Designed miniproteins, single chains. Designs and how they scored, part 63

Each design is a single chain, and the fold is of that chain. pLDDT is the mean over its residues in the fold that is shown.

## One batch from the design tools (miniprotein)

Design m2171
Fold by ESMFold2-Fast:
Structure m2171 (fold): chain A 80 residues (1-80)
Amino acid sequence: MFLTREQLDALADALGLSPEVRERLHRLYELMEKASPKAKILAEADLGLLVIQRIMNPDLSDEEILRQLDEIEKRVKELL
């Protein structure tokens, strides 16, 4: 499912994500708009898993979330 910027902000608010994580999510979605269908599917799956991790562990650090987002971004760029 492709989220709008407003939907991403709503998700970030619901999960208590920092502004830095929110901006990284926006950046990733902008990259995904230009990505191949394969890259989009893989990135959406990885993002879904990260959301589940945050729900199951509310203490998951911003640094760890940003690290995982960086890995997803790198993968999307490699598949562009």
Scores: mean pLDDT 77

Design m2172
Fold by ESMFold2-Fast:
Structure m2172 (fold): chain A 74 residues (1-74)
Amino acid sequence: REDLIEMARKMKKAALRVIPPEQRARFEEAMDRLIELLEKGASPEEIQAFADELRAQGLDVEANLARQLLVWHQ
């Protein structure tokens, strides 16, 4: 669990280096919500639902990062 949270934080930091400045605030908000879900002990189903929500909003990068974390949740 701590490993997933650490990985999410590392992914956020790495992605922020390549995301355009005007999109960084929204990206950080989405990633902080994902990290909060992990800290609360969200189930794989809850993380998948959040990834689907991000995709519906057009946040494909954030949605893909959330799905990658699901691989390590089990």
Scores: mean pLDDT 75

Design m2173
Fold by ESMFold2-Fast:
Structure m2173 (fold): chain A 78 residues (1-78)
Amino acid sequence: DELVTEEERDKLLEIAKKYSSRNEPEKMLQEQLLLFAEKYGLPDEIIEAIRKALKENKPLDPETFSRAVKLIIEKAKK
């Protein structure tokens, strides 16, 4: 699968287990988004915004989230 490799699947499962134990589902999703943003080399401003949200344990801005997802999908299609 072009979207997710076996290594990325393992990392996603590790992230899920890590945050499931902590009862932090929002942080799990943000860390998974960061994994793909870094893999696909998204613009630094988007990566920094995701990292900041994770550090502050806050929801990511909806516009930034939408932009990150669109860029990941666009790059995954290549």
Scores: mean pLDDT 72

Design m2174
Fold by ESMFold2-Fast:
Structure m2174 (fold): chain A 56 residues (1-56)
Amino acid sequence: DEEKRRRALRLIRETPGVPDFAAIGEEVGVSAETVLRLDVEEGVRELEAAVKRVFS
């Protein structure tokens, strides 16, 4: 469900420090592994954007 993914990403972004993937998964109704994967994918995108900004 795309709506569940959006909710998970919002909770990740609103959490200061290291997100609790299990707690977010329970809140949204997805596995902790799904939440971790979303966090990694977002982190990779942010890193790529930062690298491009510095070296462009």
Scores: mean pLDDT 77

Design m2175
Fold by ESMFold2-Fast:
Structure m2175 (fold): chain A 81 residues (1-81)
Amino acid sequence: MLPPLSEEDLKVLKYLIDNPDKKFTVEELAEKLGMSKETVEKAVDTLVARGLIKKIKEGDKTLYELSEVALKNREKLKAFL
């Protein structure tokens, strides 16, 4: 049994659910959500490990977006959050 997602994890996940098909850097998420980069890095690592978001490398940039599974189940995830 995995521990539940933290409030910071849920805040990042909710933002990505509200912005489907968009990709964000850690820096962009930190700015948009008023969180530290360190807090966002921990949150995205947790969400990637759970298969809820995916990590994408585009040139020198690391971007994060909803996983295909999370995107397909977006309405169910919104009800859970």
Scores: mean pLDDT 82

Design m2176
Fold by ESMFold2-Fast:
Structure m2176 (fold): chain A 82 residues (1-82)
Amino acid sequence: SEFEKELEELIKEAEELKKEAEKIEDEKRKKLVIETLEEAIRLAKEMLEEKADPKDVMALFRYLAVKGGVELARHVLEREKE
């Protein structure tokens, strides 16, 4: 399904962002980014195992948490490159 592919892509992106986060020099920021990505990966994997229905409102909230976590981590990593 399209939703399952989206979750799989978010997991792959989160795993790649974790590799980049390992290079963050600020200890507190590094920990925050890694923990955010690990939580996103965990939730996405749980939704894939459950075969979560994107029409279910509770699944939508979990999806937004995953997507938001990945987007936040990406934003922080972009600022670290500046």
Scores: mean pLDDT 84

Design m2177
Fold by ESMFold2-Fast:
Structure m2177 (fold): chain A 85 residues (1-85)
Amino acid sequence: MTVDEILKEMKEVKERLINGELSVDETIKRVRELTEEGVKASKSGGEARLIILHAATLLLEASRYQNPEDREKLEEEARRLFSRA
């Protein structure tokens, strides 16, 4: 998978979560998988960092559309990703 394909898939995951087609737990699992694939596909540490930051930002944006419990789960995962970047 290319970096561009991973970023596109991340966007689709976000939209599916907002539309109720994915659970929060499924979203976190898929975003983790895509982030690891993106880091492996990256050509530099800078590109890898941008992919991690993109994933974290996506989870924070998606959290705004969730109930308080699910929001906290997404924000917790985003915090872990920001710490890794």
Scores: mean pLDDT 85

Design m2178
Fold by ESMFold2-Fast:
Structure m2178 (fold): chain A 56 residues (1-56)
Amino acid sequence: SLVMTYTPQQLSQRFKVPVQTLLEIAGTTAYDPNNPALQSLRKFLEKEELAALSEA
């Protein structure tokens, strides 16, 4: 994708979610899906960048 998307590092710093967790979500492994911070991040991504992140 040529669209500028958020990097895992930027998301990690913004929402205080580990980079590893973000990479595992992208890979559909979901290391710790029950984290409240992860839920907030997920909702943000669904609104802003979900299409780019959920591309299978």
Scores: mean pLDDT 54

Design m2179
Fold by ESMFold2-Fast:
Structure m2179 (fold): chain A 98 residues (1-98)
Amino acid sequence: AIPDEATRAAYERFREAFQDVGVQPVREEERVLGPGGGAAFVVRSVGPHTVRIAATVGDEEGRVRAALGEIRVDRPVDLEIEGGSDEELLRIARELVE
């Protein structure tokens, strides 16, 4: 319903941002996060060549849902970035490809 629709919309925004730089999520996964409130996207290293993007949506009850995508990169990375807009996510995607 509304949280599921909002989570899907947030993940689609993540996908569109990365498609502009020719990088696409390798894997999609939906998870429920604890009430962390406010972060639109979280970008973090899962391994030296893998970056995970989570799009987060809070509901009125304080529950948070996330849609996850993983992107493989040729260079080793160590990132942990929280929040941001589609513009910020696109900038991060470009930095990962460079």
Scores: mean pLDDT 52

Design m2180
Fold by ESMFold2-Fast:
Structure m2180 (fold): chain A 79 residues (1-79)
Amino acid sequence: MAALLEVASRLIRLAREAGQPDLAHELNTRVSAAQQAGDAEAVREAILEGADKLAEMTPQHRDEAERLKAEVEAAYAAG
């Protein structure tokens, strides 16, 4: 969970820096709810969907979003 939350925090920060505050708020809400439920799969899905949305809305941040997707998969696989 802690490693997933670190990736989530980085994606939320990236969304804010990219000028997408609504996406950052949506991500923070979804991740917080999943964290409270202890649902690592829900945190993973929120990060993957959020990274895809960010890449679509701000193509200049696509490479960073793709790196965060790789990092969330690695963090989830590690347990």
Scores: mean pLDDT 85

Design m2181
Fold by ESMFold2-Fast:
Structure m2181 (fold): chain A 81 residues (1-81)
Amino acid sequence: SVFEEAREKIIEALEKYKASEEVKKGILELMDKIEKAKTVEELLEIARELLRFLLQNKVPDELLKEIMEEVGKVIKYMEEK
């Protein structure tokens, strides 16, 4: 699924940029919330929460960009179904 592909790529990006275990756990918990979202509106609210989490944890800009690009693919998929 698009969600499973996004999750896998996000995990790869987290490892590539050597994110801490705490940051990895927080991001994966937010990805679980994204998977459970029933509407595009809920998905967008969780995506904003994820962006705030990334900024608060001072995640490198390149990693933030890669994560948000993958989340953007999930949003587009949900809008088009």
Scores: mean pLDDT 85

Design m2182
Fold by ESMFold2-Fast:
Structure m2182 (fold): chain A 110 residues (1-110)
Amino acid sequence: MAEALLDRGLALLEEAGRRLAAGDLEGAIRAAREAIEALEAAGLDDPEAARALAMALTVLGHALARQGRLEEAARAYREAARVARERAGNGELADSAEEQAAAFEAEAAA
């Protein structure tokens, strides 16, 4: 079960990235949200699942920002930073996501 959920989450993350690159923002958001659900269900005790979840949250944040949904984008990046720092051990991704969240929070407040 958990292995199948991880595989599904990784495949959905790849789809979300492809759709984002193609400018399909609605498709990217849908695939990213489905990836998040699958990866959370797989269990974040697996560092691979935690890393993939952080990446799925950054794809979600990027797609939301490109739609002008800046407050939602900032929340996604804040969650990505938390997961990257606390579960994935990826401080570099966490720092990048925190910087992006702060930028969108500032833009939304302007």
Scores: mean pLDDT 86

Design m2183
Fold by ESMFold2-Fast:
Parts: sequence; C-alpha cells; structure tokens
Structure m2183 (fold): chain A 90 residues (1-90)
Amino acid sequence: MTKEQLKEAYEKAISQPSAEGLKKLTDEDFEYMAKNMKSDVELAGFIIGHNGLGIPGSLVVNNEDLSHLSEKEKRAAEVARAFLEKLKEL
C-alpha cells in the first residue's frame, strides 16, 4: 500500500460532514502509515489515535455499534470507516 493511495482514500473520507473539527493527517503521517501499518485495524486505529482517542480500530473494521461513543469518537470512527471503504476501491 502506497503513501499516495492512503492520502487519496483519506482526502475522500474527510469530505464527509462528520470530519468537521477532527485533526487532519499530514504527509509525514501517510509516510509512517505506508511503512508501518499492515492491517485495516492498524490503519483505523492510527486515524482514531491521531485525534487523541483510545477506541480500538477493530470496532471500525468489525462494523460495531457506535452509539455508546462520544460525538468526537463517533466522528473519528466514521472517518476511519470511510477511509477503509475508499482505500478498498483503489
């Protein structure tokens, strides 16, 4: 998986209204992800963790219920989910 693919998928994901107020990933973040991340769980966890949130990436990958999460956690999880969906299309 290339840095360019990760960046394209992320840019498509953050176009959603739920991305409002979340910290954006940088080029350095995409380089780190491309080099070190090997699974959808790790990729989702990195996006969530970039916002200082501790919810597991497996919650996103397993399409688990988000109703128990805070509004910021829900937004981060929704962006991570959209990111994985867009990445799958590449």
Scores: mean pLDDT 79

Design m2184
Fold by ESMFold2-Fast:
Structure m2184 (fold): chain A 100 residues (1-100)
Amino acid sequence: MNEKIKKFLKEMTKIVREAEAKLRELGYELPVPPLESEDDSPYKIFERFSAIQKLARKHPKDSPVYKIASEALSKIREIAKKYLTPEDLKQLNELAEKER
């Protein structure tokens, strides 16, 4: 895995964990298992990202859940734009599929 992808996954993991903590304070848990290791697992991180996207889609735009989910998604898009090229995105998707 290249250094830009590693930096992206590390920042994404931080954003996802912060969003999960805020959602948990509201009584919401992501319908995915907790991360079992400190290692960057592309599959597990993308699974959590997908769960956050589903929450943003399912909840009204004026809800606290939507606000937390949409802010997390916005931050992830910003770091993706900062660290990743289209080729890096293809590599990340391939790595996530291999871990399935």
Scores: mean pLDDT 72

Design m2185
Fold by ESMFold2-Fast:
Structure m2185 (fold): chain A 80 residues (1-80)
Amino acid sequence: MLEEIMAEMEEKADSLNEEEKLKAIIDSMLKLIPEALEQLKKNKDEESIKALEALKEAIERVRAGELSPKEAVELAEKKA
């Protein structure tokens, strides 16, 4: 799951439309994060849970206007 998300994000990082794509991904991930977290907790994947929690925190800070969408993605990747 996380490997697919990160691979998709890496492909989009080099595009001229990366900001638009990152914003769309972030909006989708914010909706899917609660379901993904429940699935990861059931599988006891603590590393993925921690990475996804960091991503959720970064996205919520973007919603509050504290971070740009791109900065939120970079912050989450550093914790993963």
Scores: mean pLDDT 67

Design m2186
Fold by ESMFold2-Fast:
Structure m2186 (fold): chain A 87 residues (1-87)
Amino acid sequence: MTPEELRKEFEKFLEIVEEETKEHNVDLKEGLALVVGTLKAQLAYLEGMEPEKAQKIGLEEKKKALEEMTVEELKEKLKELVEKLIK
């Protein structure tokens, strides 16, 4: 998958998340924070961290994102994490 293809898929994914959160009365910020945590855990695992430690980092990032970040900052962080996974 090229960076351009991944970017298009990511934009489609964000549209689906926004639509699903609206339909199911889920807070968009909570949904985005969960995805950020998941991607951060995956990135840590790919960088050679043990699965349990990677999962803990993901949970800590999710909590921090929910407490400290706006929806716009969460979208920007998601793009950053996705771009790192393109390697």
Scores: mean pLDDT 73

Design m2187
Fold by ESMFold2-Fast:
Structure m2187 (fold): chain A 80 residues (1-80)
Amino acid sequence: MDLLRELGKLQDQMLKEMQPIRDKIKKKLDERLEDLRKNNSSPLDLHRAQNDMANELMKEIEPELKKMQAQMRELLAKKK
């Protein structure tokens, strides 16, 4: 078993699974920025919206990161 190749596959799978989450958050951010512009919001409000969405993205990918960590632990235990 090639551990490096297995880890590479897990990383590629994680990135592929995170793509829909990133697209969802981007759409949500674009909608929020449009609402803020429509309501004559300050540049600070726009910056806060971007930071909020970056934090939301990190929370959304957290389950995938945990899944990847669990799979890595399983591979390491099996290879021992």
Scores: mean pLDDT 75

Design m2188
Fold by ESMFold2-Fast:
Structure m2188 (fold): chain A 127 residues (1-127)
Amino acid sequence: MYFDLSLLKTELQKEIAAEVQKLIDLLQQKDIDVKELYDKIRAILTIIGKKKGLSEEQVDAAAQKAVDLFLSMKEAPSDGELLALMNKDEYAAIAALPLYFVYLMTKDERFRRAAYALAKAIVELLS
C-alpha cells in the first residue's frame, strides 16, 4: 500500500504523523528503551484520545497494551492482518501507514510489528 502524506488535510492528521515520525526515529536506534517506546506510543494515542473525548486512563491502558503486544510478538504479523486493521479505522491507517512504509523500504520487521501494535491499540481504543 502507498500513502501520500500530501493527502493529510487536517491539523489532527498532521499532529499524528509528526508523533509517528518520532516513533520511527526511535525504532531506527540500535538500542530501544522500553520507557521511550511507551512515551512515543502514548503521545500518538493521546492526540487521538483527546479528539475522541477519551480519558487519560483509557489512553494509558491502550499505550501499555500496544507496548506489551510489540514486545511479545515473536513474529511480525502478515501484511493482510495489518491491512485488515488499517481498514477498520482511519486513525489506525494514518498512524500505521508511515511505519509500514519504513518496513517496505528497509524490510525491518520491527516496523511492521510497531505498525500492527499501534493500529490494533487504536482500533480497540475507538471501538
Scores: mean pLDDT 83

Design m2189
Fold by ESMFold2-Fast:
Structure m2189 (fold): chain A 70 residues (1-70)
Amino acid sequence: SREEAVRLAGEVIDKALEIMKKNPKYQKEVEKIFAEVMRALRTGSPEEVLRVLREAKKKLDEIEKKINEE
């Protein structure tokens, strides 16, 4: 749904910004994920937006796990 996509987009964007703010060494990786999300939000179908947001969340969760292992 549009509500689910908006909520998930907010969660992904907030997490990406928080990681970049606190962990400069992951900035480039997170910026690439953020750019992909912004592209999908601008040009993608609702289904493509949800797919990209779910993949972005997974990638951000993997980065957060690496941070927690340091």
Scores: mean pLDDT 80

Design m2190
Fold by ESMFold2-Fast:
Structure m2190 (fold): chain A 76 residues (1-76)
Amino acid sequence: MEVSEEEKNEILEAARKAGASDEEIAQLEKGLVSKELREKLIKAGIPESKIDNWVDYQLQKEIDEGLELIKKAVEK
């Protein structure tokens, strides 16, 4: 669930080396991984579990941010 800055940089570097576009890199930073990008990462040596952990980490951040917004709305 938790992803370090080092793991983030490893995934982003692997994507660049695998020929990911700047748009795909931007999507990856948001935790959005297309089937094509996922395949590129796996071929670059990133295990599927590491990709899933990154996606889960970004999704959790979005959920936490959404819950904070809901909490603030309910408290008002």
Scores: mean pLDDT 74

Design m2191
Fold by ESMFold2-Fast:
Structure m2191 (fold): chain A 91 residues (1-91)
Amino acid sequence: NLTDYINNGLSLFREKKYDEAAKAFEKALELTIKEKGESNPNLDRLYYLIGVSYEKANKKDEAKKAYQKGLEIAEKYSPNSPYIETIKKKL
């Protein structure tokens, strides 16, 4: 089910349905935290995907919040994450 939400979000993003993509990634994020906890290294990727989706949907405040949380998680739990530099450039 988690994989289904990620794959659905990626498909929606490819179709330029960015707001729907962000919501699919938010569901994947909620399931990941519930099942694997907040220290899971894959959360930085999900926050990045949520951020990019909201950014392209022109929802700048939601995008910024997702990027900020993604950076916080990456720096705390995944200091070697490629998402750290990528997210910093979005802020």
Scores: mean pLDDT 84

Design m2192
Fold by ESMFold2-Fast:
Structure m2192 (fold): chain A 79 residues (1-79)
Amino acid sequence: MTPEILELQLEVMKKAAKEGKLDEALQVIGVFGVEGVLTGDEEWLKEQLKLTLEDFEKSAELAEKIAEERGIKSEKIKV
């Protein structure tokens, strides 16, 4: 993981925590992170993290689609 990717992840989490969306942001980061590792495309991962900062709703939709296509089992803590 590059320092830039780590900084982007921290910025996403910080903003999401302030907005009460930390759990959702962690799922989005996790999905993009796994996809980035599987593809080896760090530039794509950086772009997706930047999109998450600018348009969380669109980013979350894309992450959900990727998770479904890859068969990633993501369980949300309910309650």
Scores: mean pLDDT 74

Design m2193
Fold by ESMFold2-Fast:
Structure m2193 (fold): chain A 56 residues (1-56)
Amino acid sequence: MKIHFDRGVSTIDDYVKKVKAAKPEKVVVPTDFSLFSQTLPDRLRAEGFKVEEVFV
């Protein structure tokens, strides 16, 4: 019961790659409790970035 509009796994990897290249001090991630929005903050924290989640 999930619609795949956001290209799943490749989108997460591409975003992490861009964040690592830019080396921001803080990343803000909008979280709607989907698996995608939960996985992305955890991966960014594992890479050492400060992540702020905004729950909607």
Scores: mean pLDDT 62

Design m2194
Fold by ESMFold2-Fast:
Structure m2194 (fold): chain A 109 residues (1-109)
Amino acid sequence: MEALEKGVEYLKEGLRALQAGDYEKAIENFKKAADYFEESGTAEGYYLAGVAYKLMGFAYQQLGDVEKAREYFRKAADYFEKAAELSTDPELQERYRKAAEVFRAQAEG
């Protein structure tokens, strides 16, 4: 899908910015990636949106914005749960649920 491909391009740009320590640019690119992944309406797209949101959480954590980091870790968990609900593959459902549990816990503490 074109939306997934565009999402992956923004995800890659966000990761480059993150590696360079440009956390604001990373967040902007991860937000665009998440928007495209959500547009796909697929289990894979929702999983990748969760990945983008967890990376935004990490970037906010590096900026010292603890409340924004927790907010985005909660969003990551929510999207991993949505991915599990849409997936028809039992192995992927379990992987997505475990990812949701990890970032739900990260958001709380």
Scores: mean pLDDT 88

Design m2195
Fold by ESMFold2-Fast:
Structure m2195 (fold): chain A 61 residues (1-61)
Amino acid sequence: SAMREEYEEKLKLTIEAADIIIELRKKGEFDKAQKFSAEFTKLIMAGDYAGAKELIKKEKG
């Protein structure tokens, strides 16, 4: 089911983004965490899961 696959991908990306935000906050990079969270939310709200995945990969290094 395409809708279930989309839901599972969105959930997975959201969990990965949450981990990145937590790690940035642990490092004291609060402004970077806020900007990452805002950009990730925009991509997810637009249905741009490919862009959201790229953003996550870029932050992981």
Scores: mean pLDDT 85

Design m2196
Fold by ESMFold2-Fast:
Structure m2196 (fold): chain A 102 residues (1-102)
Amino acid sequence: MFKEEIERKRKEIEKKIDEAVEKIKETLGIEDPELVEKIREVLKELVEAIINKDVDKVQEALAKLFDLLEPYIGSEDRDKLNEILTPVVEKAQELAEFIEKK
């Protein structure tokens, strides 16, 4: 059951990544499919870094995300991005804690 539970939680995180990508796309008006895919890849890197509790990799993934979004972000959009990313980060942290304790 432990491996099945991890796989279920990983699928829940993938759904949250897909939801976050769609919200970023809609909020910032991103229509470039190549950029959308790069955003998805960076969010997956962020999730893996959080699960592994690799602080350096978390900072690297966040820096990559902001670099990709820099042409589209006004100062007011930063709060919206934080709200969009929160469910992804929370689900990744839940899985990290689950792995550490069980």
Scores: mean pLDDT 81

Design m2197
Fold by ESMFold2-Fast:
Structure m2197 (fold): chain A 59 residues (1-59)
Amino acid sequence: DGTVRALALTIKNNPNQGMRDMVITNFSRGAGWDLEALKEKAKPDSSIEDIEAVIRRGL
């Protein structure tokens, strides 16, 4: 839960797509997450709950 929440907050608070993609890649290293789905669906203007749902689906 802490990791999912931290990632969701980082995505929502960072307006730069390249920086968000870098953060997603670093958080998911070795985790097996679907990075392409995460990068496409987890946007800053999504709700925290929606971003967390995308992350959890990728697990």
Scores: mean pLDDT 66

Design m2198
Fold by ESMFold2-Fast:
Structure m2198 (fold): chain A 93 residues (1-93)
Amino acid sequence: MEEERERKVKILKDLIENGEFAPETREKIQKALEEGKVDEALEIAKEHYLNRAKIALKDGNTKVAEEIIDRFAEKFGLSEEERQKLLDEVKKA
C-alpha cells in the first residue's frame, strides 16, 4: 500500500510545483497530504479539474472541457476507461 501512496503523493506534488492549482486549492491539498489523507487530496485535485471542465462545457467550449480532462488523465496516468468516465461525468452536468 505504501508504494501506491508514494506514487500519488509524487503526482500531487508535481502538479503543485507546476502551478496547476490556485493558492486556496493548493493549501487544501497540502493539508490533506500532511494529515496522510492521500485519497482526500486526490479528490480535491480531481474536483478542481472537473469543475473547470464543467464551466468550459457550460460556456459551450466542449473541446476545452475535453482538454482539461485529458490533462488530468495525462498527469495522473489514468487509463482510457478512467478518462472516459470523467468525460461522461462532465457531459452529464
Scores: mean pLDDT 78

Design m2199
Fold by ESMFold2-Fast:
Formats: C-alpha cells, sequence, structure tokens
Structure m2199 (fold): chain A 64 residues (1-64)
C-alpha cells in the first residue's frame, strides 16, 4: 500500500541518517590509519554498505 511505502521510505531515511552520523568518526579514524588510496576507497565503500544496510533494517522495522 502507499502507507507502507511511505513508512518504509521514512524508516530507511531515518536509519541512513543515524548510521551516517554514528559511523562518521569511525570512518575518519580508519581513513587516518589507511596507507594507500586503495585502502581508503575500500573503507569508504564498506562504510557506505553498512549505512545502506542500517537503512534497510530500519525500513523493515518500520513495517513491523
Amino acid sequence: SMEEVRRETEGFAAGVKKAAAELAPVEAEKLAAAKTEEEKQKIKKETLKEIFRAGTEAANEALA
């Protein structure tokens, strides 16, 4: 339904925002320790995946 789509979308957005804020200092620490550009790109990609996963989990919870 349209109501479920709205709740899912809002849940996802909230989850992404929260995870991004919580992971920003962790990502910064990992990036500071990284020695190569390849390592930095991997850290950024893994952080983005974790943020997306948190959004998906929050969206699923909003539909429960």
Scores: mean pLDDT 87

Design m2200
Fold by ESMFold2-Fast:
Structure m2200 (fold): chain A 67 residues (1-67)
Amino acid sequence: AERYAKEAEEAAKKGDPEKVLRIGQESVREGRPDDAIAAAQAFLKAAREAGNLPVIVAGIRSLKLAE
């Protein structure tokens, strides 16, 4: 849980949408969709505060992959 959330936050700060999608996919493959959802929500909140639209879109896609 903490690992995915931390990586997602770092990706948000760097504005890297591909990293967010990768984190979501890896979490789902490991059978931890709840961890992926939590990480994506934390990332999406940080991205909205920063106002980076491409990063916000990546966060939404990561969240949908985790469902």
Scores: mean pLDDT 65

Design m2201
Fold by ESMFold2-Fast:
Structure m2201 (fold): chain A 100 residues (1-100)
Amino acid sequence: SMEEARRAIFESVKKWFAETLGLDPEALTEEDVEQLLSQELARSVMFALIDEAVRKGASREEFDALVADIRATAARFGLHPALRAELDARIAEARKRLEE
């Protein structure tokens, strides 16, 4: 369902975003996360999450899960095809670095 998908994406993004910014996940409100995922900031947040995964040396399983969550969120936002292309390019580069 859309509510279940939204909750799963929210929790995943909240966790990754909190770790990316060095924030306490419990301190982040739903409104804070929703505002950060707004159309204006969506790309920047997604890039930050991808960069954090590379920095942490995420496993293939962890990275694939993050990519799935990011792509689902981007699709629900109706992200412009050009922005999706930039996202896909960033994901490909990140995956290459993690395979080293």
Scores: mean pLDDT 74

Design m2202
Fold by ESMFold2-Fast:
Structure m2202 (fold): chain A 100 residues (1-100)
Amino acid sequence: SLKEELEKLRRELEKLKEEADKAETVEEVLEITRRAVRVVRELLRLAKQAGLEEVAKKLENALRILESIEPSDSLDEAKYKFYSALSLAIEAIEEALREL
C-alpha cells in the first residue's frame, strides 16, 4: 500500500540521518546525499502519483537543498543542509500519512 511504502521510505531517511551524523568528511556526506536524493525522488514520484501537491512541493524543496550540497562546503555546512532537507522530507511524509 502507499502508506506502507511511505513508512518504509521514512525509515530509510532516518537511517541516512544516523549515517550522516557519523560522517567525518564532506565526501562521506555527499555519498550519503546521493542515496538520500534517490529516496526523496521516489517519495516525490509517489506524492505526485497520489495527487498530494503540497507534500510534493515540500519534497521538491528538500531535493533542491540536497542538490545544493557541494564539495566546497565545510563539513558543518554540508551536514546542516543535509539535516534541513531530511527534516523537511520526513515532515512531508508525516503530513501525507495523516491525510491517508
Scores: mean pLDDT 89

Design m2203
Fold by ESMFold2-Fast:
Structure m2203 (fold): chain A 86 residues (1-86)
Amino acid sequence: MEELKKLEERKKEVEEQLEKALKEFKDDPLLAKAAELSGEALLLYLEGQKALLEGDTEKAAELFAEAEKKYAEAKELADKYEEEKA
């Protein structure tokens, strides 16, 4: 149970940081979208960690796969932003 409490606290921390990042990057649409997708990926990853701790390895695998897809999309948007600044 203690490990699950730490994951819930981390999840709230990530949600707060994501909200601040979206406000900070309001004028940079590619960067804002990348931050949004990265935050969503991290939240899915934390849900996967929770499923793994509860012994649901199949659910954890599915959540990790979804997190990786969103993180890959975020990276592609970040790469486009770098191309514009290069």
Scores: mean pLDDT 80

Design m2204
Fold by ESMFold2-Fast:
Structure m2204 (fold): chain A 77 residues (1-77)
Amino acid sequence: MSKAEEALKHVRKALEYLDKGDIETSLKHLEKALQLAREAGKTRAAEDLENAISYLKEGKVDEAKRYAERAGVLLAL
């Protein structure tokens, strides 16, 4: 599995945990996805993941979810 594919898997897990209301576990998956996206050179996906993490730390779940979903699309390219 490539680092981009691993990052996408972590984004999918983060979104699953957000749907369950588990913000802490979602945040851990987004942080791992960000690390992997950076290592894969997926610059735009990494930027969207940084925004998702920032919004999630502020309690802005809807904004965080939107940026994480967009990062997932970019990681699949």
Scores: mean pLDDT 89

Design m2205
Fold by ESMFold2-Fast:
Structure m2205 (fold): chain A 80 residues (1-80)
Amino acid sequence: GPSVRQQADALIAEIDAIVATADTLTPEQLAARLDELLVRASEVLAQLTDPALQQRVIDALVRLLQAQNRAHGEPPTVIT
């Protein structure tokens, strides 16, 4: 299967694509994508040893949560 690094790079790309198209999704669709991506990010982060890649994944998740909060009018949520 793909390496953990390839999984991290693919995950970041998928998150950024969802963030870029967030305004085209319903709040329910965006929430479903967020839930899926958070589960995958947790699995990838548990296996990552590169702190720069860990930070890039965390930053991407923060962007995703900010996009969801804009759609719902809620304050931003941060994952650390």
Scores: mean pLDDT 78

